# Designs tried in a protein design run: designed miniproteins, single chains, continued (5). Part 100

Each design is a single chain, and the fold is of that chain. pLDDT is the mean over its residues in the fold that is shown.

## One batch from the design tools (miniprotein)

Design m19488
Fold by ESMFold2-Fast:
Structure m19488 (fold): chain A 66 residues (1-66)
Amino acid sequence: MEEEERRRREEQYEEAIKRNLEDHLKMNKETLSEEEYKEWLERLRKTVRNGEEEVRRQREELERRR
């Protein structure tokens, strides 16, 4: 019940993020120079990693509060 709904929600959310990311990737690839694109890509990777860490940290906090 709850798990199936959460999984479906997560899937929809991930798909929306992927689409948004693809649009940004396409726009930046066409607009930016090769060097600027590489710098932006590295910055994006750091942002994604930080986001993953934040989600992991929030998950740990939620488990502590249980």
Scores: mean pLDDT 68

Design m19489
Fold by ESMFold2-Fast:
Structure m19489 (fold): chain A 100 residues (1-100)
Amino acid sequence: MIEEKIEKTKKEIESKIDEEVANSGVAPEEEKAVMEKLAEQLLGQLERLPEAQKLYGLPEEKVKELALEAIVLADYLAEKYGLTELAEKVKKKARELIEE
């Protein structure tokens, strides 16, 4: 089911972020700034996906998977770091890619 895929993706993303943060040696105060930059980069990547799909022939399933991962990451960033406005921008763009 879709819920199982979302839960698995969420666990993988949360695990990757936690590992990167733990290995970075970044102070907790700097962690939010690093995550904000990551979210901005993700938004930029999502904005370029339709063009990349046309230029490089990315499969539609891959585009939808990346959009789903972006939604999960945005929710995590909003919950953990209070990046609510940026998370809403990411989720809006990702939903546009899923809904075509």
Scores: mean pLDDT 73

Design m19490
Fold by ESMFold2-Fast:
Formats: C-alpha cells, sequence, structure tokens
Structure m19490 (fold): chain A 72 residues (1-72)
C-alpha cells in the first residue's frame, strides 16, 4: 500500500539510505518543521496510520517526494 511506501522512505531517510532528491526535500523541511509536521499529520489522518516512533520531518519528506512522483 502507498502508506507502507511512505513509512519505508521515512525509515530510509533516518538510516542514511535515501536518494539525493529525497534528502534535498528532507533538508528543506528541517528548516520548515511546521510544514513537515502538517504533511505528516495530514498523511496520518488520510490513511489512518499511527506515526508514533517515526520522525515527523522524515515522514513529511516521504509524503512530498511521493506526491511529486504522482503516487499520492
Amino acid sequence: MVADEVLELARRIVNGEGSQELYEIYTKLITTPERAVKLANEFSKKYGVDLSGYNPIAVGAAVEYLERKGKL
């Protein structure tokens, strides 16, 4: 499911396994944490996913990345 892809990408960011494009999104969202948290919360509500234990900036970056690819 698309929700599982978001969480896997968020995990890869935290573990240093992301693509350059994914890290460029992540580093921009570090400077705008309110935007990242909003993206993560909207994802959580839309897909009914508990984000406890996940980095919300990494989740926000994964959401924006997949939206850019037309997968969300």
Scores: mean pLDDT 83

Design m19491
Fold by ESMFold2-Fast:
Structure m19491 (fold): chain A 93 residues (1-93)
Amino acid sequence: MVELETRAELLPDGRRRVTPSVRVLDAEYETVQVVLLDASGRALASAEGQTLIGPGATATVTMVLADAPDEVRALAFLSSEGLREAPTARVVA
């Protein structure tokens, strides 16, 4: 099991910084790949796969998006669980 959250913020130059975070809760290892989508399910960005080792291990990926929507969805592909989705992140100015 993992904890998945996404933070989004508006930068002063009009770009959006989106920071998905994945934390391992109980597995000895987890392989994770994160994809960002808009509200309609169109792909915005993806991060390379990472391996997290041990409970409490956390991956934080920072992505800066030009012209991104104000609401961003984060999906994580997990080696133990398959596809998991974080709550939709809304850009906070």
Scores: mean pLDDT 74

Design m19492
Fold by ESMFold2-Fast:
Structure m19492 (fold): chain A 75 residues (1-75)
Amino acid sequence: MSKEQLEKARKNARKAYLDAEADVLPGESVEDALQRARDIALQNATKAAESQGLSKKQAEKLAQEVLDEGVRQAS
């Protein structure tokens, strides 16, 4: 995974988190909305890494690192 691909993944993760935080769905708690955003961001980052030729294990590790960094930037 290149630096440019990691930057794109971080941007996507941060956007997903901020979108979920800004607009909570009716009947959804803020905690549930944030968990949904994390799950979506993690899945998107994992798929992006796999599409770039990383193994599933490597993709999951990088996706988690990218998500953690994106969430910190949003906080």
Scores: mean pLDDT 68

Design m19493
Fold by ESMFold2-Fast:
Structure m19493 (fold): chain A 68 residues (1-68)
Amino acid sequence: GKEEELERGAEGARKAALAAGRSEEDAEYTQKAALESGTPEGADAAGVMGANGGNGEQSRRAAEAAAK
């Protein structure tokens, strides 16, 4: 369902941030931002920001913008 897709997207966002060399703290914040967006588009945006080495706050802003 949509919830499973969102959870998978958020997990992907966390892994992308870690793979980009971000701290566990930033990765957790990126995952939280993806989940809080409530949309697959928001989760994807958080993951893209994380993959590019963005911090948690940058990921949150990207997720919020994409979710609108």
Scores: mean pLDDT 80

Design m19494
Fold by ESMFold2-Fast:
Structure m19494 (fold): chain A 110 residues (1-110)
Amino acid sequence: MSKVTQKAIQRIDVLQAEAKELVRQRAPLSEVRKVFDKMAFIVAEMVLLYVLETGDKEEGYKRLNEISQKLLDYYRQVERLLQQGDVDGAVQVIDDMQSWLKDQIIQLAS
């Protein structure tokens, strides 16, 4: 695994821990959304690097759209669970998202 990929994974680990802490503290949804937006930015950076290294713009843009949409779907699940008062469920969704997102970053680094 490259140093760039390792740093991206470390950044995701920090941000997901921050998101779980915000959820446990019952922070406003806007604060949780900001953390998800930061994770989306890391994904965009990794996709740009993929396109620059491979020249495959079509695959890069397709991956960006797919990952961004699924990340938004994870956020919507967290939002719904928090609106229902299900903090433990929201934390579990963030754990599932973290595992999935790390796999996506590793795949982009191929």
Scores: mean pLDDT 87

Design m19495
Fold by ESMFold2-Fast:
Structure m19495 (fold): chain A 99 residues (1-99)
Amino acid sequence: MEKLREEILRLTRELSEEANETKSEEAIKRAMLAVATGNLAQVLIAGKDPEKAIELLLKEAPSEEVKKEIEKIAKELLEQKSDEEILKTALERIREYKE
């Protein structure tokens, strides 16, 4: 579990740094989605209220396109059957944002 959490944190940091350096709309969007994905996965495995976390992420979303992606990611994570599968799904999504 810890290795998956560390990898998620590392990749979200890298994407955020890239967004700050590049200042491109796409890089910023990818960084925001990666952070949202990682945060939601952590909320789920911690046994916290996922609905409140999703509401906050949707309020902070800069566009309808980002809101739809957050909703899709939230649904994918909520469908997972274990903490390990939640973290693996989150990590795979974040890795896609690195291509």
Scores: mean pLDDT 80

Design m19496
Fold by ESMFold2-Fast:
Structure m19496 (fold): chain A 90 residues (1-90)
Amino acid sequence: SRADEIMERLKKDWKVAPFTAEDAAELQKYSEAAAKISEVDAEIFREHQAELSLTELGTLILERLTREGVVSEATARTVLKIMRIPLPEK
């Protein structure tokens, strides 16, 4: 799943730190954000038939997540960056 792929990428980025309770809590937040991003991504693909650029996809995912308020914008932007989904510069 996309959530599993994101968690694998996050674990690779945490090569030097042993898992503390604080690290586990942060990874849980990213895992929850990744699952929500995966859900929104599937919805957007149903609506747009996967004709979007990666930057357009990232923008629409971020917009829907911020509108729903389930994931903070900062967390969503961080997870999208880890997923290598580009966002427009602002």
Scores: mean pLDDT 66

Design m19497
Fold by ESMFold2-Fast:
Structure m19497 (fold): chain A 96 residues (1-96)
Amino acid sequence: SPLQKAARDHFVVTVLVSSVRFHIERNAPRSVIEAELNTLLETLRDMGFPEDRIAELQGLADRILAETDQQVRLQLVDELSRLVHDMMREWMAQQE
């Protein structure tokens, strides 16, 4: 059902965002963080997110990867998390 798909998609996105935050908190290599961010964005594309919304998220991902201050990086990932969840709510409303 559409509701079951939406719930599954929301869960997958939540897990991916949490994984990015976890890797940043543990000072994982840039390549690991980049791979996780790429997986998140590809997952959202596969779900049918419009490219302008993906571009907005890509901008935040690029800022996270460029940032050297760990505290600022965590603030940016929290911003990414909020934006992703807001976009998911908006996207689910548009699906039905």
Scores: mean pLDDT 83

Design m19498
Fold by ESMFold2-Fast:
Structure m19498 (fold): chain A 60 residues (1-60)
Amino acid sequence: KEALVAQAKATVDQATKLAQEVMKMSKNPDSVSDDEYKKLVEQLKAASAQLAALRAQLLA
């Protein structure tokens, strides 16, 4: 149980960092390529999906 909580916290931290990077890029879109932005958005979606899976395991 504690291992899943630790993993969930790590995933939340990663998702938060990715969300901040996406927001930073959205404020200065001319400084970043479309490909880089898309990759960060995909990584954020993957982190969110992982967090949802971990949450389901914790609540099972």
Scores: mean pLDDT 75

Design m19499
Fold by ESMFold2-Fast:
Structure m19499 (fold): chain A 64 residues (1-64)
Amino acid sequence: AFTQNDEDIIEESIKTKGISLQTFQEIGKQLGKEAKDVIKYWTERDVQRGVEDIKKAVDKVLAN
């Protein structure tokens, strides 16, 4: 499960580095979680900073 501290780290990393697969991989490493789990959590929370291109890239990663 994700804690409030995990959510704060996700938000700060996205704010600082922008929305990208590399950012999610770095967050996963920092939180001791797989990048795919971080991506899924962020997507399910409907974070409004998501952009169409990144959502498409995320869907492609999660589909495989």
Scores: mean pLDDT 71

Design m19500
Fold by ESMFold2-Fast:
Structure m19500 (fold): chain A 63 residues (1-63)
Amino acid sequence: GMAMMMAEREERERLRELVRRLLAEREAHADDPLKVDIIDAFLAMHLHLARKHLGLTEEELLE
């Protein structure tokens, strides 16, 4: 329904903001391989869930 489409749009925007924040944290800690690995794991989890539940591609989330 219309309510579902609105909620999906808001969730997509929240995920884009989260991904941008995680990418910024990754860049800030690029010299720490353990922190990079942890951030990459969180990023992969959120991208996987977005694909499964929202049908979003990785490129759509990274824009």
Scores: mean pLDDT 74

Design m19501
Fold by ESMFold2-Fast:
Structure m19501 (fold): chain A 80 residues (1-80)
Amino acid sequence: SLIPTDRGNRINGLYTRVVLHPEDALDVAREAERLAEEALKEGDNESAAAFLSVAADAYYIAGDLERAKELDEKSQELAK
């Protein structure tokens, strides 16, 4: 299924924020995790995978390598 436009815009916005403002990485990671959980509750696995991928990248930038790895693996499983 296609990612809904509003979720796609949020995914792009969070990714842009963490790339341009790495100092916000932990806030971006937490927001992306929250949005992934919301998408999962609605059965939107495609959006959830994308949000978890953003969260993983953001945790990696924030220095939380274990959480980054966990979320990246979860994102990959949901994207299958």
Scores: mean pLDDT 86

Design m19502
Fold by ESMFold2-Fast:
Structure m19502 (fold): chain A 72 residues (1-72)
Amino acid sequence: MSEEEKALMAFAVLVTDPRLSDEQKLAFVRDTLERDPSLAEPMLRLLEQLRSELSPALYARLKAIIEEVAAR
């Protein structure tokens, strides 16, 4: 499995984990994108697939952070 595939799997598992706070999920995404900004576009595509698994508030905050990085 590629490092990109591992990062995307970790993203999907973490943002849908009911045991984690929204702030922990956002911190993970910010940290991941700081290390590898190229993950922003794949993460946006995956986020749309996960939309029904997330609260509207969390979805909106995650989308805003990832879109900001992708727009660079």
Scores: mean pLDDT 83

Design m19503
Fold by ESMFold2-Fast:
Structure m19503 (fold): chain A 85 residues (1-85)
Amino acid sequence: SARLEELLAEFGRELAALTEKTRDAPADEQLRALEALFREFYHRIRDLPSDERTRALVEMGRRMAEVAQKLGLGTVVVSLEAPEP
């Protein structure tokens, strides 16, 4: 899907920009910024078909884990609260 490809490309660009912007920030601030970015894109992918949403979540999670490891933040766990039906 063109929308999936575009969202993943945008996530990658925003992740790179955020990493650069927060490079001199304390680790806890970096972690909170990464969590905020992940939650933002989680909401944006909610309207994708189930298979594409799963692919997006897996890819986003991998990129987040790689960045967290490079920054020395360890394992990143993001709490995602779904609104009630």
Scores: mean pLDDT 76

Design m19504
Fold by ESMFold2-Fast:
Structure m19504 (fold): chain A 80 residues (1-80)
Amino acid sequence: SKKDELIEKVKELIEKFEEDPYGVFDEIKKIVAEALETLSKEEVLELLEEMKELAKTIKDKEQREELLTFLNDQIEKVKS
């Protein structure tokens, strides 16, 4: 599914997060924007929750917290 394709892209990006945190963060924002345009509300929420679990694997605490904050903000906006 489109959701599964997007989550696989996020998995690949998270593995490279330490090498280019700003570039990866920007690509993740683009994936979230694409999801909001192409997926149902339910699928977007499922994707964002899966992205949060992947974000928890980021080794750098500040970078991990920044991405988690962004994802939580997106979840709250979608639920509204």
Scores: mean pLDDT 85

Design m19505
Fold by ESMFold2-Fast:
Structure m19505 (fold): chain A 66 residues (1-66)
Amino acid sequence: MLSDESVEAVREAGLYAYENISDPEVKTKASIRAANAVLEKEEEGASPEEIKKAGMDAVKDTIKES
């Protein structure tokens, strides 16, 4: 199970994607990339700040690539 910090990171990244992306396909892609980035950082034992940053950066990078 994901930690509470990882769940919050995914939620915040998802909300950012919802607010900043109008295309449903890009929203889905951003959300998946954010969840994967959060999971990877949690597996590495990263700090809560790094986990949140990874999720948010994944969404922002998806927006830049679109």
Scores: mean pLDDT 80

Design m19506
Fold by ESMFold2-Fast:
Structure m19506 (fold): chain A 62 residues (1-62)
Amino acid sequence: SLLDQVRQLVEQLKASTDGEERDRLLSEIGRLYSQMTPEQQRQVIKLLGEANQAIQDKIDSE
């Protein structure tokens, strides 16, 4: 499903250390997001928020 594809991209985004790769992943997430239902879009926003929190927690603990 589109949502499962976004979940995989979000995990790759969290693992990525390359700015260009992160930009490409965000672009692909945005493309999938534009094709989603409002319900799926809300879930993507939650996933991105959780990913941003996880990245911030990693930075703060290093």
Scores: mean pLDDT 78

Design m19507
Fold by ESMFold2-Fast:
Structure m19507 (fold): chain A 83 residues (1-83)
Amino acid sequence: GAALAAHVEEALAAFEEDLEGAEKKVEETTSKKELEDILEGLKRGLEALEQLESSVPPEYHPRLEELRKRLEELKKKVEEKLK
């Protein structure tokens, strides 16, 4: 019910904030080590989103899909910068 919705909203908000921070760091950083650390964080983020998708109500799936797309796009950008 309401408690689950509040928990999901809090988790999604925290995820979005972390992702925005990662997106900014990828644009600003010239450090290979920082890019490698971000890449590992993004991989863990994708795993966390997969776990969330199995536990959240269907109405949250579009927001999870948007976050997954953003994570995958950022991951590809980081991988290209590390080549």
Scores: mean pLDDT 82

Design m19508
Fold by ESMFold2-Fast:
Structure m19508 (fold): chain A 74 residues (1-74)
Amino acid sequence: SRFDTLKALLVGEVRRLLEEMLAAGVPREEMRRQLDTWLAVRLASFQEHYGLSAEQVAALRAAAEAEIDRLLAE
């Protein structure tokens, strides 16, 4: 489905951004802050362009936050 594709894309983008920040030597606290800001902007863009419901946006946010938490805990 389109939603599953967007979820996979978003999680993949989070992983890529974190890898780039780690390679650049960004501290973990700053990475978290930057990812939180990026995620808010990205979700707003997805909601506008794809007509996502509030429930769908919340589900995408939860998936992205789970990936951020997983990667930053390691």
Scores: mean pLDDT 84

Design m19509
Fold by ESMFold2-Fast:
Structure m19509 (fold): chain A 88 residues (1-88)
Amino acid sequence: MTELLEELGEALKKKDGKKAAELIRKIGKLMADQLRSLGLPEEAEKVLELFEKAAKAAEAGDFEKAWEYFKKGLGVYQEALRQAYERQ
């Protein structure tokens, strides 16, 4: 996960929309798979939708829009994890 986020940062710095979109989709799938394994399928679906929008924006060269959707998807993922993990 962390390595994919670093690769995405490099792709965005290079303005490589195709590589950024590929990495965004991979990250989204991994996050969605994790949420499904935690019993959060609706949140997983929302993450996939937002990351697909981010990937399409990156492919179009709209990196501001790609970043906006990526942050929204990451926010849903982080909030879902907070709800899934109990404080011991």
Scores: mean pLDDT 82

Design m19510
Fold by ESMFold2-Fast:
Structure m19510 (fold): chain A 63 residues (1-63)
Amino acid sequence: MESYYEGDTLYYYIKEEDAASSLTAVAIHASAGEKIKVFSENEEIVEEAKKILEPHGVEVELV
C-alpha cells in the first residue's frame, strides 16, 4: 500500500498482494472522519472497496 496527502485528502493506492490489510486500514481512517480517495488497478478490488468504503464517504477509482 502507498499513501500520501494532497491538500485535505488522503490518497491510497491498493496493491493486490495486500488488498485485505489495505482495505482495513482505509476503513479505520474513514471511520475517523478523514477525507480519503482510493485507487487500484484491479477492477474486483475497486468494486469490493466501493461496497466497504463508499458508505463512509470514501471515493474509489480504477486506474
Scores: mean pLDDT 76

Design m19511
Fold by ESMFold2-Fast:
Structure m19511 (fold): chain A 85 residues (1-85)
Amino acid sequence: SLKKYGPTDPAFQALSEEEYKAAVAAVLYVNAKRAGLEDQATFWDALLTKYAGDKKDELVELAEKYLRGEITRQEFFDGVKKLLA
């Protein structure tokens, strides 16, 4: 009943904790803006600024491409890692 190994996500493992938080914040920010949820958009913008810094606008554009289906989830994560490296 004791498991020493948990499930691993290879896409998640490719990003640092801060890079993953930036990626999630960007997706949720874009979704909130598209839905007209101003309070949520402000919250995610603050986290996006914290984790992406000067790369915030580029990361938002990358998240918009992902949400439009122009790039895959893997391409999105690879792009986040390259942008925030």
Scores: mean pLDDT 76

Design m19512
Fold by ESMFold2-Fast:
Structure m19512 (fold): chain A 99 residues (1-99)
Amino acid sequence: DLEKYRELREKAAEVTRKKLVEAGISPEKADELAYELSRLVIGYAEAKENNDKKAYDIAKKGIRTLLEHAGLTLSDEQLDALMDELAEEVRKIREEIEK
């Protein structure tokens, strides 16, 4: 359902933007990154649910690359923590949309 996917992406982008601003990225840069990162975070959440290691690794690499281009370099532990937080938020959003 394209409509549900659009709603999921919009809400995931909003949560991602908030987390990026909290991590020290400027609001303007966070707006630019949040939409693209929402796609990768949704992919990460799905890969984790499906035990798709290849998709998981691709999403993690993409997220790291976007964050580094924005001037945010995270350790593996910090990146995993951020990704797990965002994946949990995506899971909650998806549950609300599916109601």
Scores: mean pLDDT 79

Design m19513
Fold by ESMFold2-Fast:
Structure m19513 (fold): chain A 64 residues (1-64)
Amino acid sequence: LQKAIDDVRKLAEKTDLTDDERAEVEAELKKAEEHADTDVPLAIGHLLRAIGILNDAEFRKKKE
């Protein structure tokens, strides 16, 4: 799980995010890390929310 969180954080650094989107992704990843050892389903939920924000940002920037 920690590696997945690190991979998503690295992806966020490469993604063109607004300040608000970046802050929200960082908050979700932090919560995923806080729960990784105690509540894995909750940690996965926060990780999925971070991924969702990244996907939404990519859709907006991809504009084909």
Scores: mean pLDDT 74

Design m19514
Fold by ESMFold2-Fast:
Structure m19514 (fold): chain A 67 residues (1-67)
Amino acid sequence: SSSDVEPWAAALKDPDERVRARAVRRLALFGGEAAIPPLREAATDPSLPERVRRLAAAGLAFLTSDA
């Protein structure tokens, strides 16, 4: 459900780099298809720091790649 991914999606904007890393890992490993929209949004949001956008893009690539 969306409530399973929303806390992790919010944590992508956390000032603590360790919290952001855990959030993207949890979205990529356990969020499944429901994690794709928040990761895609974060990866393309120009208001977010570049480091956050790149982290979200990496998580999205992991979910959409099977190689």
Scores: mean pLDDT 74

Design m19515
Fold by ESMFold2-Fast:
Structure m19515 (fold): chain A 60 residues (1-60)
Amino acid sequence: MEEKIKKAIEVEKKYREEADKLMTEADQHVDTDPEKALELARKAYEVYQKGIEEARKLMK
């Protein structure tokens, strides 16, 4: 049980770190280039969702 949880956390963390970087970039562009900020935020959301889905599969 603990091994599955640990692996799921590790996978989620990896995707979350990538999503966080994209979100930080999006925040920097909100006032300057809202279109770019939206694109980066959408990409961050996709990466985050993939991480959650992969982690969820490991917990089954």
Scores: mean pLDDT 80

Design m19516
Fold by ESMFold2-Fast:
Structure m19516 (fold): chain A 65 residues (1-65)
Amino acid sequence: MTLYRITVLRDTTSLGDPSAVFRAGEVLTAKRILLETEDFLAFELLDGRVLVLRRADVEVERVEV
C-alpha cells in the first residue's frame, strides 16, 4: 500500500482553515496526493480530511507499506 510522509519544515497553517496549525518537525501521513504545484500541495489524510499547505513549508516522501 502506498502512503506519503509529509514533513512540516516550518510552522504553518492549512489554506482555508487557519485552525489547522502545524509545527516544524511534525509528520503527517497522507493516503493520496490530490494536487501538487510549485506553490501548494493538496493531500488527503488517512481519515479522509483534505489539507492544503504551501509547497515550501513541507517535504514529501513516498512510502511503501
Scores: mean pLDDT 82

Design m19517
Fold by ESMFold2-Fast:
Structure m19517 (fold): chain A 66 residues (1-66)
Amino acid sequence: SGLDASKGLAAARRAGIRGRPLTPEETAAVQAAAKDPEGKKRMEEGLRQGSLGEESLAAFEKALAA
């Protein structure tokens, strides 16, 4: 859902701001949001518009693939 997508995006941004990998809780939130194709698309759009670094984006993409 859109709410799950927002939660996943918030988790990824939090990790990026702290300059660290995703926690297990943040990874779970991203994976939950990715179950819905609409939610995944919304998260990708939000990240594209954000200022997350390449390492944070790579960690996010890896979490989505898991």
Scores: mean pLDDT 62

Design m19518
Fold by ESMFold2-Fast:
Structure m19518 (fold): chain A 110 residues (1-110)
Amino acid sequence: SSMEKLNQEQAELEEKHADIERANADRLAAAGDDESADLEYAIADYHRKASEALKAGDRKSYSKYVSLAVGYQIRLIGYIIDTGSPVTQAVQDEHNAAAKASTDYYQSLL
């Protein structure tokens, strides 16, 4: 069905987003920024759960997990501001690219 195809395509974007955030977390951990790494691992985990929910056709759980990922992203931004921890341009660029892929996909449905 059209909805099953939509869910599968969105699930693939969420999985890619999760992979990018996990790679960001690994880089932050390697740099010794364990607090930022923990927040990024949480973001990655929720995007992965969002992908699994979409594959199961559970759009309510999908919405919940995306909302939780956004909440952790806000916490990460707050932590960086409060501690003065550097946010690398590469980490931000990869995060923005993942967000843009989702936006471009939704625009393609118009």
Scores: mean pLDDT 78

Design m19519
Fold by ESMFold2-Fast:
Structure m19519 (fold): chain A 61 residues (1-61)
Amino acid sequence: SALERARAAADGLVAYVKASTLSDAERQALVDAFPAALRALGVPEAEIPALVEELRARVLG
């Protein structure tokens, strides 16, 4: 499903962040770009805020 692909994409981004020496600004840019990626994957608008906050917590928390 689109939601399964979205979660796989988030897991890939988190793995990339953990494997890379990224600045706070670079990590924030990944989070800021995520809504557009979720829309491109066909994720419903109602699901997007929760997925973005989940990625934010994992990448910036």
Scores: mean pLDDT 86

Design m19520
Fold by ESMFold2-Fast:
Structure m19520 (fold): chain A 61 residues (1-61)
Amino acid sequence: SHATEHAEMAMYLEVLELEARGETDPERRLAAARDRLLTEYGYSEEQVAAAEAAVRRWLAS
């Protein structure tokens, strides 16, 4: 749970940074954030899947 909360915030911040850098495709932002969390930050598949679900809910409006 605590590690999942860290993954959720990490994914959200990555998505915002990618948007600020000009990535306009929301699915590309999520895919790039997912890849970075898995490969560079070392989060598990389960933590990243939970983070993606949370971030999708937060961005839905």
Scores: mean pLDDT 82

Design m19521
Fold by ESMFold2-Fast:
Structure m19521 (fold): chain A 111 residues (1-111)
Amino acid sequence: MELEIEVHEFDSAEEAIAYLRTLPDSLLVAVLVDDVLLTPRASEEALRLIAEAAGLPFKVSYSNQIKKGYIHVHDYPSVEEQKNVLEAYITYKFNDPSTPKDTKIKVITVR
C-alpha cells in the first residue's frame, strides 16, 4: 500500500489540539514541537516518511528520555490514550520556557 503523508502547521496549542480532535482513528498521527517528534510505533517506511516531513534525520528512540532531533516511538494502549498523550505533549512542550516563541507545531498524518 502506498503511504500518503500530510503536514499541518499551527502557531497555537489550541488550534493544533482542535485539529487532532477532528482526525479519524484510522490515521497514524505524529506531532513535532521544537525538534522533538512523538509518534506511535509504525513501519520503518512510515517512520522515514514522518522524519522527512518533520525535517529531522532518521534517528529513532524507543526510550523514555526525550531528546531534540529524535523520533520518539511510543506504544499506546488505545487510540484514545494516544490522542490524550499527544494533546498533553503539545500543551506541555509548546508552553515550555526552553521552547522558542516562534516555534510552530506540526501535526503529521500517514494514511
Scores: mean pLDDT 81

Design m19522
Fold by ESMFold2-Fast:
Structure m19522 (fold): chain A 62 residues (1-62)
Amino acid sequence: DIEKEYAAMSPVAQQIFDGLVELEGLKTEEELRKAIEEARKAEAIGQRQAETSRAAARALAE
């Protein structure tokens, strides 16, 4: 159920999903389901990069 999958996503993943739907004009259930997976992947990559950037910033500040 797309609605339940969306509700289970983090706010960051929801924003990525909303952007994909708007930018690409996604309308079918299969397109929306694929966008949910892409949003989850993008969030995971973003979190990893944010952790690396924070670690680097702390090393420079100390």
Scores: mean pLDDT 73

Design m19523
Fold by ESMFold2-Fast:
Structure m19523 (fold): chain A 68 residues (1-68)
Amino acid sequence: SMEESAELMIKAIDIHIEQMKTASPAARAQILAQMRQMVAVMERIMPELSPAMQERVRAAIARVDALE
């Protein structure tokens, strides 16, 4: 389901954010690019999600944006 896909992407983003803390600059750039692709997918499916999941997705997008 879209809800399950969103949940998995949020978990993947949180794992990637943790990985960035110890990654090399080159690895950080690659991880950030992957997370930005996940953000694009989440933005496309946003209208199909429940209000509660939309809030969680917006919070996850904000966490990625905070990484510069």
Scores: mean pLDDT 86

